# Ledger of designs, part 43: designed miniproteins, single chains, continued (2)

Each design is a single chain, and the fold is of that chain. pLDDT is the mean over its residues in the fold that is shown.

## One batch from the design tools (miniprotein)

Design m5470
Fold by ESMFold2-Fast:
Structure m5470 (fold): chain A 69 residues (1-69)
Amino acid sequence: SDVERIKELIDFLRSRGVDDSTIRSLIKQAALTGKPVYSPVDGVPVSLPQMKGRDPSEIEKLIDEALNS
């Protein structure tokens, strides 16, 4: 599911030393733009091409569900 994929990405970024506020910003930007964004900690690319064309409110809901689960 999209929520599980986002959770996996959150866990991965946490393991790289990225803080939760930065993770949220990176995932949101990658999802909304459909373009890769790069972690400021280690330069790892964050990409969510499957989220392109979705409503911003749907993207926010998925991120919130992933972060709170």
Scores: mean pLDDT 78

Design m5471
Fold by ESMFold2-Fast:
Structure m5471 (fold): chain A 87 residues (1-87)
Amino acid sequence: GEKIKEAEKLLKQAKDYIKQGKLDEASKLIDKAIEILREIAPNNLEVQIEIGMAYISLGVGRVIGDPEWGLKQAIKQLEKAIEILKK
């Protein structure tokens, strides 16, 4: 419960940094949220798929020159991973 709430708080803070144009700060919080989710759910395949999709979104955003889009998509995938863990 406690680590899931920490991951949720990090993603909310990342959204606020994105609104401020602070994409590097948002990226660091997203990386920390991913690390927490990997530690608490290493054998949950659905969560691992959503984490993998978040990394793909971050990579695609960088390649196409739209890192803000990549960060926003990654947050959506990580929020989906959190909802899987709450079931």
Scores: mean pLDDT 88

Design m5472
Fold by ESMFold2-Fast:
Structure m5472 (fold): chain A 59 residues (1-59)
Amino acid sequence: MTEAQKKAYEELKKILDDPTMTADEFAKRLKEIREKYGLSRAELHDVLVQLGEERAAAA
């Protein structure tokens, strides 16, 4: 991952830790993080895949 993807990963991990997060709020946060770090859709997808794999391994 790039440096920007690693920073986005850490922010998304914190957001996913919030049990009150709605789908609409999560979508807004995804857009904000993508714009903040200048990520493409593919780069954001790679971050989400990594998060999903780590969560699956921890479950």
Scores: mean pLDDT 77

Design m5473
Fold by ESMFold2-Fast:
Structure m5473 (fold): chain A 94 residues (1-94)
Amino acid sequence: MKVEASVDETVAVGDTITVKATLKEAPEGPVLIRFEDESTGEVTYKGVEPQEGAEVTVSRQATSPGTYTFKVTLFDLATGKEVGSETVTTKVVA
């Protein structure tokens, strides 16, 4: 089971940062995706259909210049275990 995360490399201040998670392989059962902002510790959980190519997004307002880092983690809901994670970064520019 694999997850791929993506975000735009550069975002302008005042625009929306959109972090996207895609299932690259069909999971064996129900899964949950956790989006974590490493700077704030803010966590968002999203359910996703357990199929290859299934996609979910989380959005955050770009309020200040700097580097924003997000950790995306895939959980197997049957076991509660982490089965994959990826970290993505975007640079917010004035």
Scores: mean pLDDT 81

Design m5474
Fold by ESMFold2-Fast:
Structure m5474 (fold): chain A 69 residues (1-69)
Amino acid sequence: KIEAQAQEIKEFIENLLEGLELCASPQNPDLQTEIEELKALLEIEDPEILIERAKEVCQEIRSLVEKLQ
């Protein structure tokens, strides 16, 4: 159950990371810190910790999506 949720979160982060990397350019360095934070989330092996960290980053991700509009 928890492992399934963590896997879905990892897939979501991977898809979001690919999108953000396409938007990240030398002219927009602000996205690089967020990209590094998302990559760090993918390194978390404990599914419970991953879910907790993802919740913390959720608001930041929403803010980034709003800035890209």
Scores: mean pLDDT 69

Design m5475
Fold by ESMFold2-Fast:
Structure m5475 (fold): chain A 82 residues (1-82)
Amino acid sequence: MDLKEGEELAKKAIELIRKKGPEAAEEAAKLGQKGVDLANKADKKKGAILGARVQAEMISVMDPSRAAQYRAAEAANIAAAK
C-alpha cells in the first residue's frame, strides 16, 4: 500500500510543478519528497527511481539547462534496478 500511495503523491507533485511552474516548486518538492519517502519505505529501488524522476521533472521546470543531467540520473537508477 505505501508504494502505491507514494507513487500517487509523486505523480501529484509532478503534475503540480508542470501546471503551476516555478511558483509551486516548494509545495511540489514537499509533496514529492513525501511520496518518495513512502515508496522507499516499501521498496528502496523503486523509491530511488521515483526520487530521480521527481528531481528530473522539477529541474526541467526550474532550470531546463540542467534537465539532461537529471534525466541521465533517472535512467541510471532504472538500469540499477534491473
Scores: mean pLDDT 77

Design m5476
Fold by ESMFold2-Fast:
Structure m5476 (fold): chain A 71 residues (1-71)
Amino acid sequence: ALEAAKEAILAALRAEGLEVRTEKVDGREMTVVTTADGQTFRFDEKEMRALALGRLLGSTEGVAYGGSFSF
């Protein structure tokens, strides 16, 4: 469930024209988002789980309220 919600968020970010990739640093997974203007934002696993949980619990409402699109 969280994995599917996480994928939905990543797909939404890509649909907005953002580049999304995953990097591993010291065995930890990080999600890297690059805007069209070349700005880069990094989200750790805890932040991604919080976004995924918001998506899962509130469908679109949790993401809309959340700062995942705040630039």
Scores: mean pLDDT 65

Design m5477
Fold by ESMFold2-Fast:
Structure m5477 (fold): chain A 67 residues (1-67)
Amino acid sequence: SIRILERKPEEKSVTILIFEDPDTLVIANALEEKFKEALKHGSYKLVEKERIETPTMNIIYAELEIE
């Protein structure tokens, strides 16, 4: 799953947490549609900042940069 931690609309960036689990793809697609609608360009890049391993999943701290 994906969690939004911080939004910086003025800087066209969003900080998110990504959980590597079976639902990640479904949630990622839903989040992508939301961003495409909000930005009206649909152009963005995901930048991985940190990765945390847990016994049940990996947690990725990332920044979504909107072009």
Scores: mean pLDDT 57

Design m5478
Fold by ESMFold2-Fast:
Structure m5478 (fold): chain A 105 residues (1-105)
Amino acid sequence: NKKEGEEYLAKGIKAYREKNYEEAAEYFEKAIELLDKDSELYKKALFLLGEALLKLGNYEEAAKKYEEFLSIPGNEDNPDILKKLGEAYEKLGNKEKAEEYYKKA
């Protein structure tokens, strides 16, 4: 349900702003399940889930969400997402992958 997906996205954004990152991640996951994969709101939910996971220290899952974003046609070279993916790999101690993504950004 698109409306329900939009409501979960809004709840996730509120939780994120209040620094309730675990709750935010759960709401963004629910939004992703309900939103159309070809929609801008789906991409927004996917990015914000990555951001919440990064705040929680779940760097491997954050990297996966940023990689999923970059896999969406027309988003492969998004510099903001490439920088976030680089940050996630840097936090994981993978300096070579971090540098690779920072150079692509």
Scores: mean pLDDT 88

Design m5479
Fold by ESMFold2-Fast:
Structure m5479 (fold): chain A 85 residues (1-85)
Amino acid sequence: IDTEELKKKGTEALEKDLPKEKAEKAAEELAKAYAALEAGDVEAATEHYLKAVDIALEELAKKKGKEYAEKLRKEAEKLLPAVVA
């Protein structure tokens, strides 16, 4: 998959919950995570995945509070083995 195409589709999906600017940034990080996984670089994939999660959670913390975002961040960490495997 073209990373630019993946970024576009990711942005469209994330725009449901995030401002367009933040959705674009998060989708960019997800596309980089995917590219790193395809290259076999699990460490880079993990880093980019968590950056995307942090971007989304920062916006959610502004809307729903820090505690809500912290719970989702921990949930994302628990799902990490499934996301990068």
Scores: mean pLDDT 71

Design m5480
Fold by ESMFold2-Fast:
Structure m5480 (fold): chain A 85 residues (1-85)
Amino acid sequence: SAREIMKAGLRAMKEVARQGKNKELSERAVTYLDKALAALEAGDLESAQKYREEALKVLSEDPELLRQAEAAMTAAANAVIDALI
């Protein structure tokens, strides 16, 4: 489902963000990703998407970390899609 795909992507992005070298930036990104995951669990896809966008803005302050987070999100989403085939 779309929720399963988004959940997997957000969780993967959070793990990458948590491991960032700038701990202040990592904490800000993780906070938004936790809000996105909570909104998704509540069935609020609009709020989940908005918090995901805020997390990406924070991660953009570290372009290398952003690239790693986006790659992890895509890989996690594709793994869920592949499991449905």
Scores: mean pLDDT 85

Design m5481
Fold by ESMFold2-Fast:
Structure m5481 (fold): chain A 52 residues (1-52)
Amino acid sequence: SSELRQRLVRAAFLLSQGYSLREAALKSGFPDQKTLTRTFTAHHGVPPSVYS
């Protein structure tokens, strides 16, 4: 549970720094952009595109 939250925090940070969704996903331990988008939206209530 804590590990997943840390991955999502890292992904949000990378997106705020101008990384692509694909780069943010791979650098945060997600297998692909689609998995990051689905998981992020489920946990935050908003899609990661809000940070792009």
Scores: mean pLDDT 82

Design m5482
Fold by ESMFold2-Fast:
Structure m5482 (fold): chain A 57 residues (1-57)
Amino acid sequence: ELEARREAARETRERFPEVEASVDANGRIEVVGPGNLPVERVLEAQRAAEELYRERL
C-alpha cells in the first residue's frame, strides 16, 4: 500500500523531473510543479502518478 505509493511517486519524478512527487502525511501521492510550469504538465504528471499507483495494486 504505502510502498506502492512511494514507488509510483518515484517513477513519476523519473518521468517528470520538473515536478516534485511525494507521499503526503495522509499517504496520498502529491504532485507539485514550479510556478512557471504549465498547469497541463502538472496534470499530466498527476495522472501518471495515479496510473502507476493503480498498476502496483
Scores: mean pLDDT 74

Design m5483
Fold by ESMFold2-Fast:
Structure m5483 (fold): chain A 89 residues (1-89)
Amino acid sequence: VITQTKTVTAEEVDGDFVAYASFTFDSPGRLSGEAAPKGHDVKIASAVVKSSRHSLTLKTVVDPASAEALKAQGAGENLEVVFTSTALP
């Protein structure tokens, strides 16, 4: 089991806050991924937008009202999202 984590600052796109993370693993495996606001254990919805045996790309989309609430609760001034991907053999 190999786990990688990336923190990404969300960008405003068409009024929503969008973040992407791409993960690459040396060995092919079953890849999974999740996302959470920085400083929080509660997961936010993420979509797999690209996948292969070695790589996974995740996307989150957060509406403006939800983003402001998360920023106020410590997710950072610009909404930071923590993405985690795990590779199983």
Scores: mean pLDDT 77

Design m5484
Fold by ESMFold2-Fast:
Structure m5484 (fold): chain A 82 residues (1-82)
Amino acid sequence: MEYEAKDIGELLNALGDLEKNKESGIITIDVKGIAEELGTKDIDKVKELLIQGLKEGYKDKFDIEVKEVTEEKITLYVKSKL
């Protein structure tokens, strides 16, 4: 499964879909879009917080690997533990 998330809602929907189906997938996150939603220009800080928050928050459900980080996007492999 492959997902693109341009905002926090789409990110949560992608994670929820993988959880419901007990599947692994790839999620590409538009960090610039999320930073704009949060009212900040510190894209690098948003990247750090997203990676740490997702790894810690979902550690009981998923093993999350960072596959690629660009200036505006993060690509994650989300491996199901379910």
Scores: mean pLDDT 84

Design m5485
Fold by ESMFold2-Fast:
Structure m5485 (fold): chain A 79 residues (1-79)
Amino acid sequence: MATQTLYALVDRSKVDEAIRKIREAAAAHGATAEISVTPSSDPDKVLLKVRITAPNQAQVDAAAEAIRKAVEELGGKVG
């Protein structure tokens, strides 16, 4: 089993949509995403800590890429 952690910065108004899309993107690649929401230094934004887990590294990598694209489509950043 492989695991990777990503951090996504998203607008507060889009946090629920981002969480749904992140979970959908992970599931589409046979991965699970555990998401923690933390406040950012910008009050209009939140920081999402996304822990991706899958049976192998290729699935984790595919899920991570899909999650990055989903966050970017919502105007967010992954770093």
Scores: mean pLDDT 84

Design m5486
Fold by ESMFold2-Fast:
Structure m5486 (fold): chain A 60 residues (1-60)
Amino acid sequence: SFEEVKKEAIKLTEELNSLSNLSEEDKKDAIKTVENAKTLEEAEELLNIIKISIKELKEL
């Protein structure tokens, strides 16, 4: 479950990065933030934030 949530969060972070006008360093840092998640709760919180951010960007 934790590994599955973390993989989904990484995949969605890559999608968010493709929609964002961020520097390559900031894009790498975003992925590292998800990779450094130590608990299921932290990974789920990050996944939720990423989902909201993608939704907001797609509604522009």
Scores: mean pLDDT 78

Design m5487
Fold by ESMFold2-Fast:
Structure m5487 (fold): chain A 97 residues (1-97)
Amino acid sequence: SSILEALSEEEKKRLEVAGAGWRAGRAAYDAGVAAGKGEEGERAGMLAMLTAIAEKAKELGLEELAELAEKAKEALEAGDYETALEYIGKIEELLLK
């Protein structure tokens, strides 16, 4: 049995957003690690994750997730990691809803 058959349309959309974020974040992180830039790879991974989440959420009409991801990205780019982590926490809460 496919797990996708058991999911609602809203749950499928949230899973697509989470998957897009994970794939983009992992790819950027792995590239940073391969370049010997562990801390830069972590930051690049988080930034790529948030960008992918914002884009996919906007595509699927999940406006609150898109706004939170854009705010988290802005905070991360400004070096405000505490605010970025707060918004990421809110994104995780919505995705696990």
Scores: mean pLDDT 77

Design m5488
Fold by ESMFold2-Fast:
Structure m5488 (fold): chain A 68 residues (1-68)
Amino acid sequence: ASPEDILEEVVNVLREALKKGGSEEELLKNLKEQAKERLSGEARKLIMEAIEAAKNAKELIELLEKKI
């Protein structure tokens, strides 16, 4: 899949997890670990940069959507 397709999938997963009331801290930690282990190149870079820049999950979603 393209980096944009991966970012869209990540945004959808984050939105769904937040609706279910999961731990935001665990969700961001899991996403960072998954990005390092399963993603490469541009998609990993974009996700990791967004996680570092975001102050919370809502801001992370907004930053990722800007890159799609």
Scores: mean pLDDT 76

Design m5489
Fold by ESMFold2-Fast:
Structure m5489 (fold): chain A 100 residues (1-100)
Amino acid sequence: SRLAELERLREELVRLLKELDEAYKNKDFKKMKELTERILEIARRIRELIEDPALADQLERLIKKMEEALKNEDFETLLEIADKLEALVAVVLSQERARA
């Protein structure tokens, strides 16, 4: 089901976001870049599963901001965007569960 796929992708996203925070604490910026690329892939897959166009647009804006932060090697801004991404995906799942 779409809900099951969203839950699986969110679980993977949360795991990657925890690894991203640890990489930042260790100043492993190479690993942060690799993890961010994987986070972006998961976020794009989640976006395709969102039926609410307003939430899909919000996620697309966060994806673009994360791509820009990655290009500029702005790792502090990247972590801030990552927190917003996790919060938005939690809202998406909450709405999908309410509809199920």
Scores: mean pLDDT 88

Design m5490
Fold by ESMFold2-Fast:
Structure m5490 (fold): chain A 62 residues (1-62)
Amino acid sequence: MTPEEDEAIIKAGEEVAKKYAPRLAEIHAQSATPAERVARLEELGPEIVKDFNEIYEKLLKE
C-alpha cells in the first residue's frame, strides 16, 4: 500500500467516526434492549462502510 493510501484510510476513518458519533450515541441512548441496539447497529453498519469508501475514494482522487 502507498503512503497516500495509508493516510487516506486514517483520514477517512476519522471523518466517519466524527460523522457517526452522534448517531451511535443516540442508538445507545434510545435502544431499550440489547437486541434492538444490535438491530440498529446492523442497519447503520453498511451505511458507515459505504460512507468510508466514498470518503476514501474522494481523498485518493481529490
Scores: mean pLDDT 76

Design m5491
Fold by ESMFold2-Fast:
Structure m5491 (fold): chain A 124 residues (1-124)
Amino acid sequence: MAAELERQRREQQEALEKALMREILAGLKAHPVAEPFLYPVDLEALPDFSDYVPNWLSLTSIQEMVDSGEITTLDEFEAALQQMFDSVEKYFSKDHPYYIDAQELRKVGEALLAQARARLEALR
């Protein structure tokens, strides 16, 4: 009895988390500072980027991971976003436009994640 109800709740929660992750990605992609993060880094322009950030993730790559089911929870999604921002902050100097844009987009992501977590809890 309990195990069956827990399975149904987990399936419903996973479906809601996937929908919320897609909403967060749409919000991030629509933000004015999101352009550098939309697609994989142009290695012709930044040929040494992969030496500093071997596991680079773009918003498009993160969306593909969500759509494929590689990322199934908001916690895994938050970790992927943090990896993306940390990679930019490691490669670029603090006064670089991409570093500044990464910090701004990180704040937007944190706010959207907090709202998503509150919505998930309220629907539970």
Scores: mean pLDDT 78

Design m5492
Fold by ESMFold2-Fast:
Structure m5492 (fold): chain A 57 residues (1-57)
Amino acid sequence: SEAREDIVVEESKEVNAEGEEVSVLHLSLRTPPTDERRAVISEYLDRLVRQREEEER
């Protein structure tokens, strides 16, 4: 959707404090979010977090 086109999500692999390689998501916005866009961004982030938690299991 339009709000997602303003969101740049990059995945990188970094070593955590325990010496394990983990995937880190970097999120940046092209424009300041409006109330409507903020709601869509929040939903999108919730989906990403849920997906990553499932992959961690």
Scores: mean pLDDT 66

Design m5493
Fold by ESMFold2-Fast:
Structure m5493 (fold): chain A 82 residues (1-82)
Amino acid sequence: MTPEELRRQAERDLEGAEELVKKAKDLIKNGAPKSEVARTLIKALFLANVALTLADMAGDEELRERARKIIEEVIKLSNEVE
């Protein structure tokens, strides 16, 4: 993949992760089962980690930082539902 293709894929994966984080927040707000919240957060974490790897390969520090922030938010939300 070219660096540009890596950046585009990372952005797509980050958008997916952000949508899953939003879904997890809505699930928490609505009192959904912890298992459903956990499953949603695991998917978000997976996409954010893939994006982090792709951003690193592309040398894009802005996308790396965005991915790290999403990972941090997923961990925070995971602790909130405990």
Scores: mean pLDDT 86

Design m5494
Fold by ESMFold2-Fast:
Structure m5494 (fold): chain A 103 residues (1-103)
Amino acid sequence: SERQRRIDLLREAAEYLRKAGDEVAKAMETDKQKGIELLKKATERVLAMLREAGDEEGARYVEKITKDMIEDIENSDPKTAGRRAKGGMEEVAELLERRAEEL
């Protein structure tokens, strides 16, 4: 069903973010700019998945919180940046899982 397809996409996006969060955090500890690049790439993919699922409101919300998160990361030391990126991506993943459960 269309509803099930949307639920599956949101859950896949959440799982992708958790996995990417670990990789981004690791990258930021050695190369903060590379970590930021990976974070932006992961965010773009998730936004595309949300739009494919028809969740334009969710996409706008994720875009806003990710922009704020990137600004905080750019002004942080590498270790703090990695921790913030991982935490932020996990928070977004939890949001996507909740949105899937509400469908």
Scores: mean pLDDT 84

Design m5495
Fold by ESMFold2-Fast:
Structure m5495 (fold): chain A 70 residues (1-70)
Amino acid sequence: MEVELPLHPSRLPDLDELLAKVGAAFGVEIEVLERTETRVVLRISGEPGAVHAAAQLLRRELARPAAPRP
């Protein structure tokens, strides 16, 4: 499944780590097809239910600011 998701700029530095964590949590493979300052296009592969769940979580997480680092 390919999805276009909004991206908060503060998520850019940690994007690959976040995608790896979500992929591991849902048992899906995530590839970055395109990345800009405001959006990302991802290819998510795996069980359809897991793919949809991962996409929903990523839509929420990528749109919000990264957690503040002390």
Scores: mean pLDDT 76

Design m5496
Fold by ESMFold2-Fast:
Structure m5496 (fold): chain A 108 residues (1-108)
Amino acid sequence: SPLEQQLLSLLDQAEQQMDNLENEMLTLERQIQSGKLTVSQAERQLKTLREKYAQIQQIMSQAEELFSQIENPSPELVQRLRRASIRATVLSIRLAGLEFEIELLKKR
């Protein structure tokens, strides 16, 4: 259906953006652990990651809205949306963890 094709396109976009965000988060985490970042540099990188996450959240909101309009979605589509939703939640938790680590840098 046209709605299923639109949803698949949004999921493809969200998954690609989540892959990119995960790689950038791993880079920031490693740089924090190495002790080579200033607090200001870490805060700027985190701000960029939060902006990228907000874009992912917007795509996911659109995907969930389209999904609500689909009668009898395929099991594969349900599984992909579920995986993407879990992944977005995990990324949010990891961003909060990075914010906490940056706060710790200010105290050490």
Scores: mean pLDDT 90

Design m5497
Fold by ESMFold2-Fast:
Order: C-alpha cells, then sequence, then structure tokens
Structure m5497 (fold): chain A 85 residues (1-85)
C-alpha cells in the first residue's frame, strides 16, 4: 500500500541519516501494518501463519542489523529482504 511504501521510504531516510532509533521505530510500525495486511488476506490459516512467520523473520533480521551499528542501512534492508524471500 502507499502507506507501507511511505513508511519504508521514511525508514530508509532515517537510517541513512544515522537516526537508528527512528529507523527502528518506523520499521516496527511497518511490521505491524504488514502483519495486519497479511491477516486480512483471503488465505487459509496455514498460509497466513507461514507468511507471518517469514515476515517476522525478515523484520527481526532488519532490526538486528540496524541495531548492531555494524551494517549500513542498505545492508540491513538487503538482509531482511533475503530472509523474507
Amino acid sequence: TAEMEQLLDDMIAAAEAGDRDKAVALLGRLRDLALSYIASLPLSPEEIAELQRRLQAGFDTMEAALRSGKASARDALRAGLAALL
């Protein structure tokens, strides 16, 4: 959705500016919206649960990378996307 796209852009901008706390907060908000969106899809409970597990793993990877201070914002996002795929 446009709201999720805006949150992603804002998170990247915050991370690139070195504002890790803001980037993590925006990532958390994006996580909540993404999980709610998946739960609203006309899928089986098993499909929803699998997608939610993959999504949570991706977000956990992104948050850990952002908090570590050892990865760039782009590296954190790539790691999270790889965990989602």
Scores: mean pLDDT 76

Design m5498
Fold by ESMFold2-Fast:
Structure m5498 (fold): chain A 84 residues (1-84)
Amino acid sequence: SMLEEAQKEIEKVASDPSLSYEEKVKKAAEIGLKYYKELAKKLNNEEALKLVEETEEELKKITDPDELLKKMQETFAKIEELLK
């Protein structure tokens, strides 16, 4: 499933000793955004797709990994609500 594939990618990132904490958070955000974008497309949910694209642009502006993690959690929760 798409969720299982995304989870496996995140686990690979989390266990990679060559990546910094900042790189791990950034890559996790990229994996999550890719997952929600594909899910929104599959469900033909235009509102969710638009929110994913807006979230992608907002997360690109965040340089602090802890702020990125918080914003990611908040926006992903909103996307999940639209995909119900």
Scores: mean pLDDT 84

Design m5499
Fold by ESMFold2-Fast:
Structure m5499 (fold): chain A 62 residues (1-62)
Amino acid sequence: DRAEAEAKAAKEEEERKKIAEKEGVPVHEAPSSDPEVRALAREIGEKLKAIGDEIEKELKEK
């Protein structure tokens, strides 16, 4: 359902906010468009995706 998807997105943003506060978010966020930064973002995204797949497998085992 669309409502659930929005709720999940909102929770993810809140989690980011909490992590940023714990790490001490900088005065200004510096969005980098450098290709290296993009490559790192892709790697992180793939790792998160792999973790998500593992969680799904655990759920299916039940």
Scores: mean pLDDT 63

Design m5500
Fold by ESMFold2-Fast:
Structure m5500 (fold): chain A 56 residues (1-56)
Amino acid sequence: GDEAKEETEKEKKYLLKQINDTAVESLKAAVFGDYDEVDRLDEEEKEYVKQFNELK
């Protein structure tokens, strides 16, 4: 019981960090006018969000 919960919490924290980091990088790319990089990072963020939602 508890071990499975601990692993799920670790994965959630990891994915939340990845979502946040990807969102920050996308914002930086937008500030520099690199919209191709924004699109790439937005797709990467969607994959992390999907993985996060599958853990709930």
Scores: mean pLDDT 81

Design m5501
Fold by ESMFold2-Fast:
Structure m5501 (fold): chain A 91 residues (1-91)
Amino acid sequence: SMEEAVKLAKEAIRLAEEFIKLEEEGGDVAKMTGLALRVIGNVLDVEATGNKKAAEAARLAHEAVLYAMQGKIEEARKKLEEARKILESLK
């Protein structure tokens, strides 16, 4: 359902934001690894719902994690804001 897809995409964004925060704070490798895996899981779950916009938002959250892993925090934050804007359009 749309509601389920939106909830999963919101969770992906939340997990990615927590990942970025940990990266800025000097990192906690075990916790960051767990967050990254959970974001990937949420992307797959959202894609399985067939909701294309929610899937796009979840993929942007995953891209934010990938940028943060490279220390590219500004690019990571930009991807998160793009993801949030897409979800706001689904109201």
Scores: mean pLDDT 86

Design m5502
Fold by ESMFold2-Fast:
Formats: sequence, structure tokens, C-alpha cells
Structure m5502 (fold): chain A 64 residues (1-64)
Amino acid sequence: GAAIERRIAELREQIRKLSEQDTPAARQQRLQLSLELHDLLMEQMKNGHGDLGKAVAARRAKQA
């Protein structure tokens, strides 16, 4: 839903900002945020992408 998509966008922006910093603390925090982002992306795929994936597959099968 909108809440999970907003959280994913926020995490991606935080990771990007931390990627510009070359400190051990920033690297550790980026790793933690990356793990949380991965979990949220997996949850999003589980909840919504199944139907979209089927639609894409059906569209591909219809190419003559």
C-alpha cells in the first residue's frame, strides 16, 4: 500500500545519502537500512506483484 511504498522511498533516500559518506558508522547504518529495505521490497512483492506478474506474462504470451 501507499504506506509501505513511502517507507521504501524514504529508506532508499537515506541509503543514498549515507553512500556519499565514507565512515564506518555510515557504512554500518547503510547496511542496516538496506536489510530493512530488502524485507519491505519482499513484502511488497508478496502482496501486490503476483497479479502484475501474471498480467505481464499474459501480455508476453499474446505477442505473435
Scores: mean pLDDT 71

Design m5503
Fold by ESMFold2-Fast:
Structure m5503 (fold): chain A 83 residues (1-83)
Amino acid sequence: MEEEIKKKKEEALEFLESLEEDLTKKLEEVGFKEAAEALRKLIKEMKEEIEKDPENTTFDKLREYLTKKGEEINKIIEEELEK
């Protein structure tokens, strides 16, 4: 049980780090500074939440939250592209 929680936390942290490195840099390079900043803030808040409440911040919760917020960020990108 404890081992599963540790694995879920590690997966979540690794996923968040990957998103920060790959997506935020790419968004900034194409000029979507607002979307990049929103994503960085989201990632930072989720990392803090994992530290604050590790038992309840499992990867599935974080993935669902990121998927939902990712759709919002993608909408911002689409709106900027339509300009």
Scores: mean pLDDT 68

Design m5504
Fold by ESMFold2-Fast:
Parts: structure tokens; sequence; C-alpha cells
Structure m5504 (fold): chain A 83 residues (1-83)
């Protein structure tokens, strides 16, 4: 199934991007604007896919480490989904 193969490739690329963002956070103690924008771009891409809850949770965890509350994270998700 070509659509399933394309979906799997997109998931693998997003997994790699999220891992790179997690590594950048681990190596840099300060929040930079570029990291935040890259996180929001990855989250927006994930919201276009089905059955990616594990990757969404990984982005939420990075946002928590950046000092965002669960309420603020939900507001970000709702903004992306409705904007």
Amino acid sequence: NPLEQQRQQSIELLQQEIAELEERLANSPSVDRELLLDLLDALSALLGLVDTPELVERIKEVLRRLGFSDEQIQEILDSIKNG
C-alpha cells in the first residue's frame, strides 16, 4: 500500500526530527526561539497524521521541560488545530 508506506516514512522522519530536538534541549540549557519554532512545526505536522500519539507525547514532554504547564501545552495544541 503506497499510502501506508508514505505515512510510515513521514513518521520515521518526524521521529528523527523529534529526537534531534530532544538532543538540542539536552545540550542547551536555554530556550531559544529556533527550537520552539521547530517544535511547533513538528507538532503541526503530527496533527495531520493518524495514530501518532507517542510522538505527540514526546513533543509535549519537551514543552514541559521548557517550562510550559499542561494547560499552556493544551492551549498550544488547540491553537494549532483550530488556526
Scores: mean pLDDT 71

Design m5505
Fold by ESMFold2-Fast:
Structure m5505 (fold): chain A 74 residues (1-74)
Amino acid sequence: SHEAFREALIKGEINEETLTPEQIEKIKQILADVDLAMERMRQAIENIIRYKQGVEVPEMLEESRKIIDEMLKL
């Protein structure tokens, strides 16, 4: 399954000597997708920090600001 494959990749259980070129290309795509997701998470965290510091964040939607305020009341 997709999830099992991702977990194996993260744990380093996938050996390159047993992989086909097609499987290697799939692995590269998964790594690129993970990198993109991590960058988006970093940007979201940075925007939350800036918002809480009173800095203007033009790309932050009003809807997102309401969600952040509710979460941080905890």
Scores: mean pLDDT 67

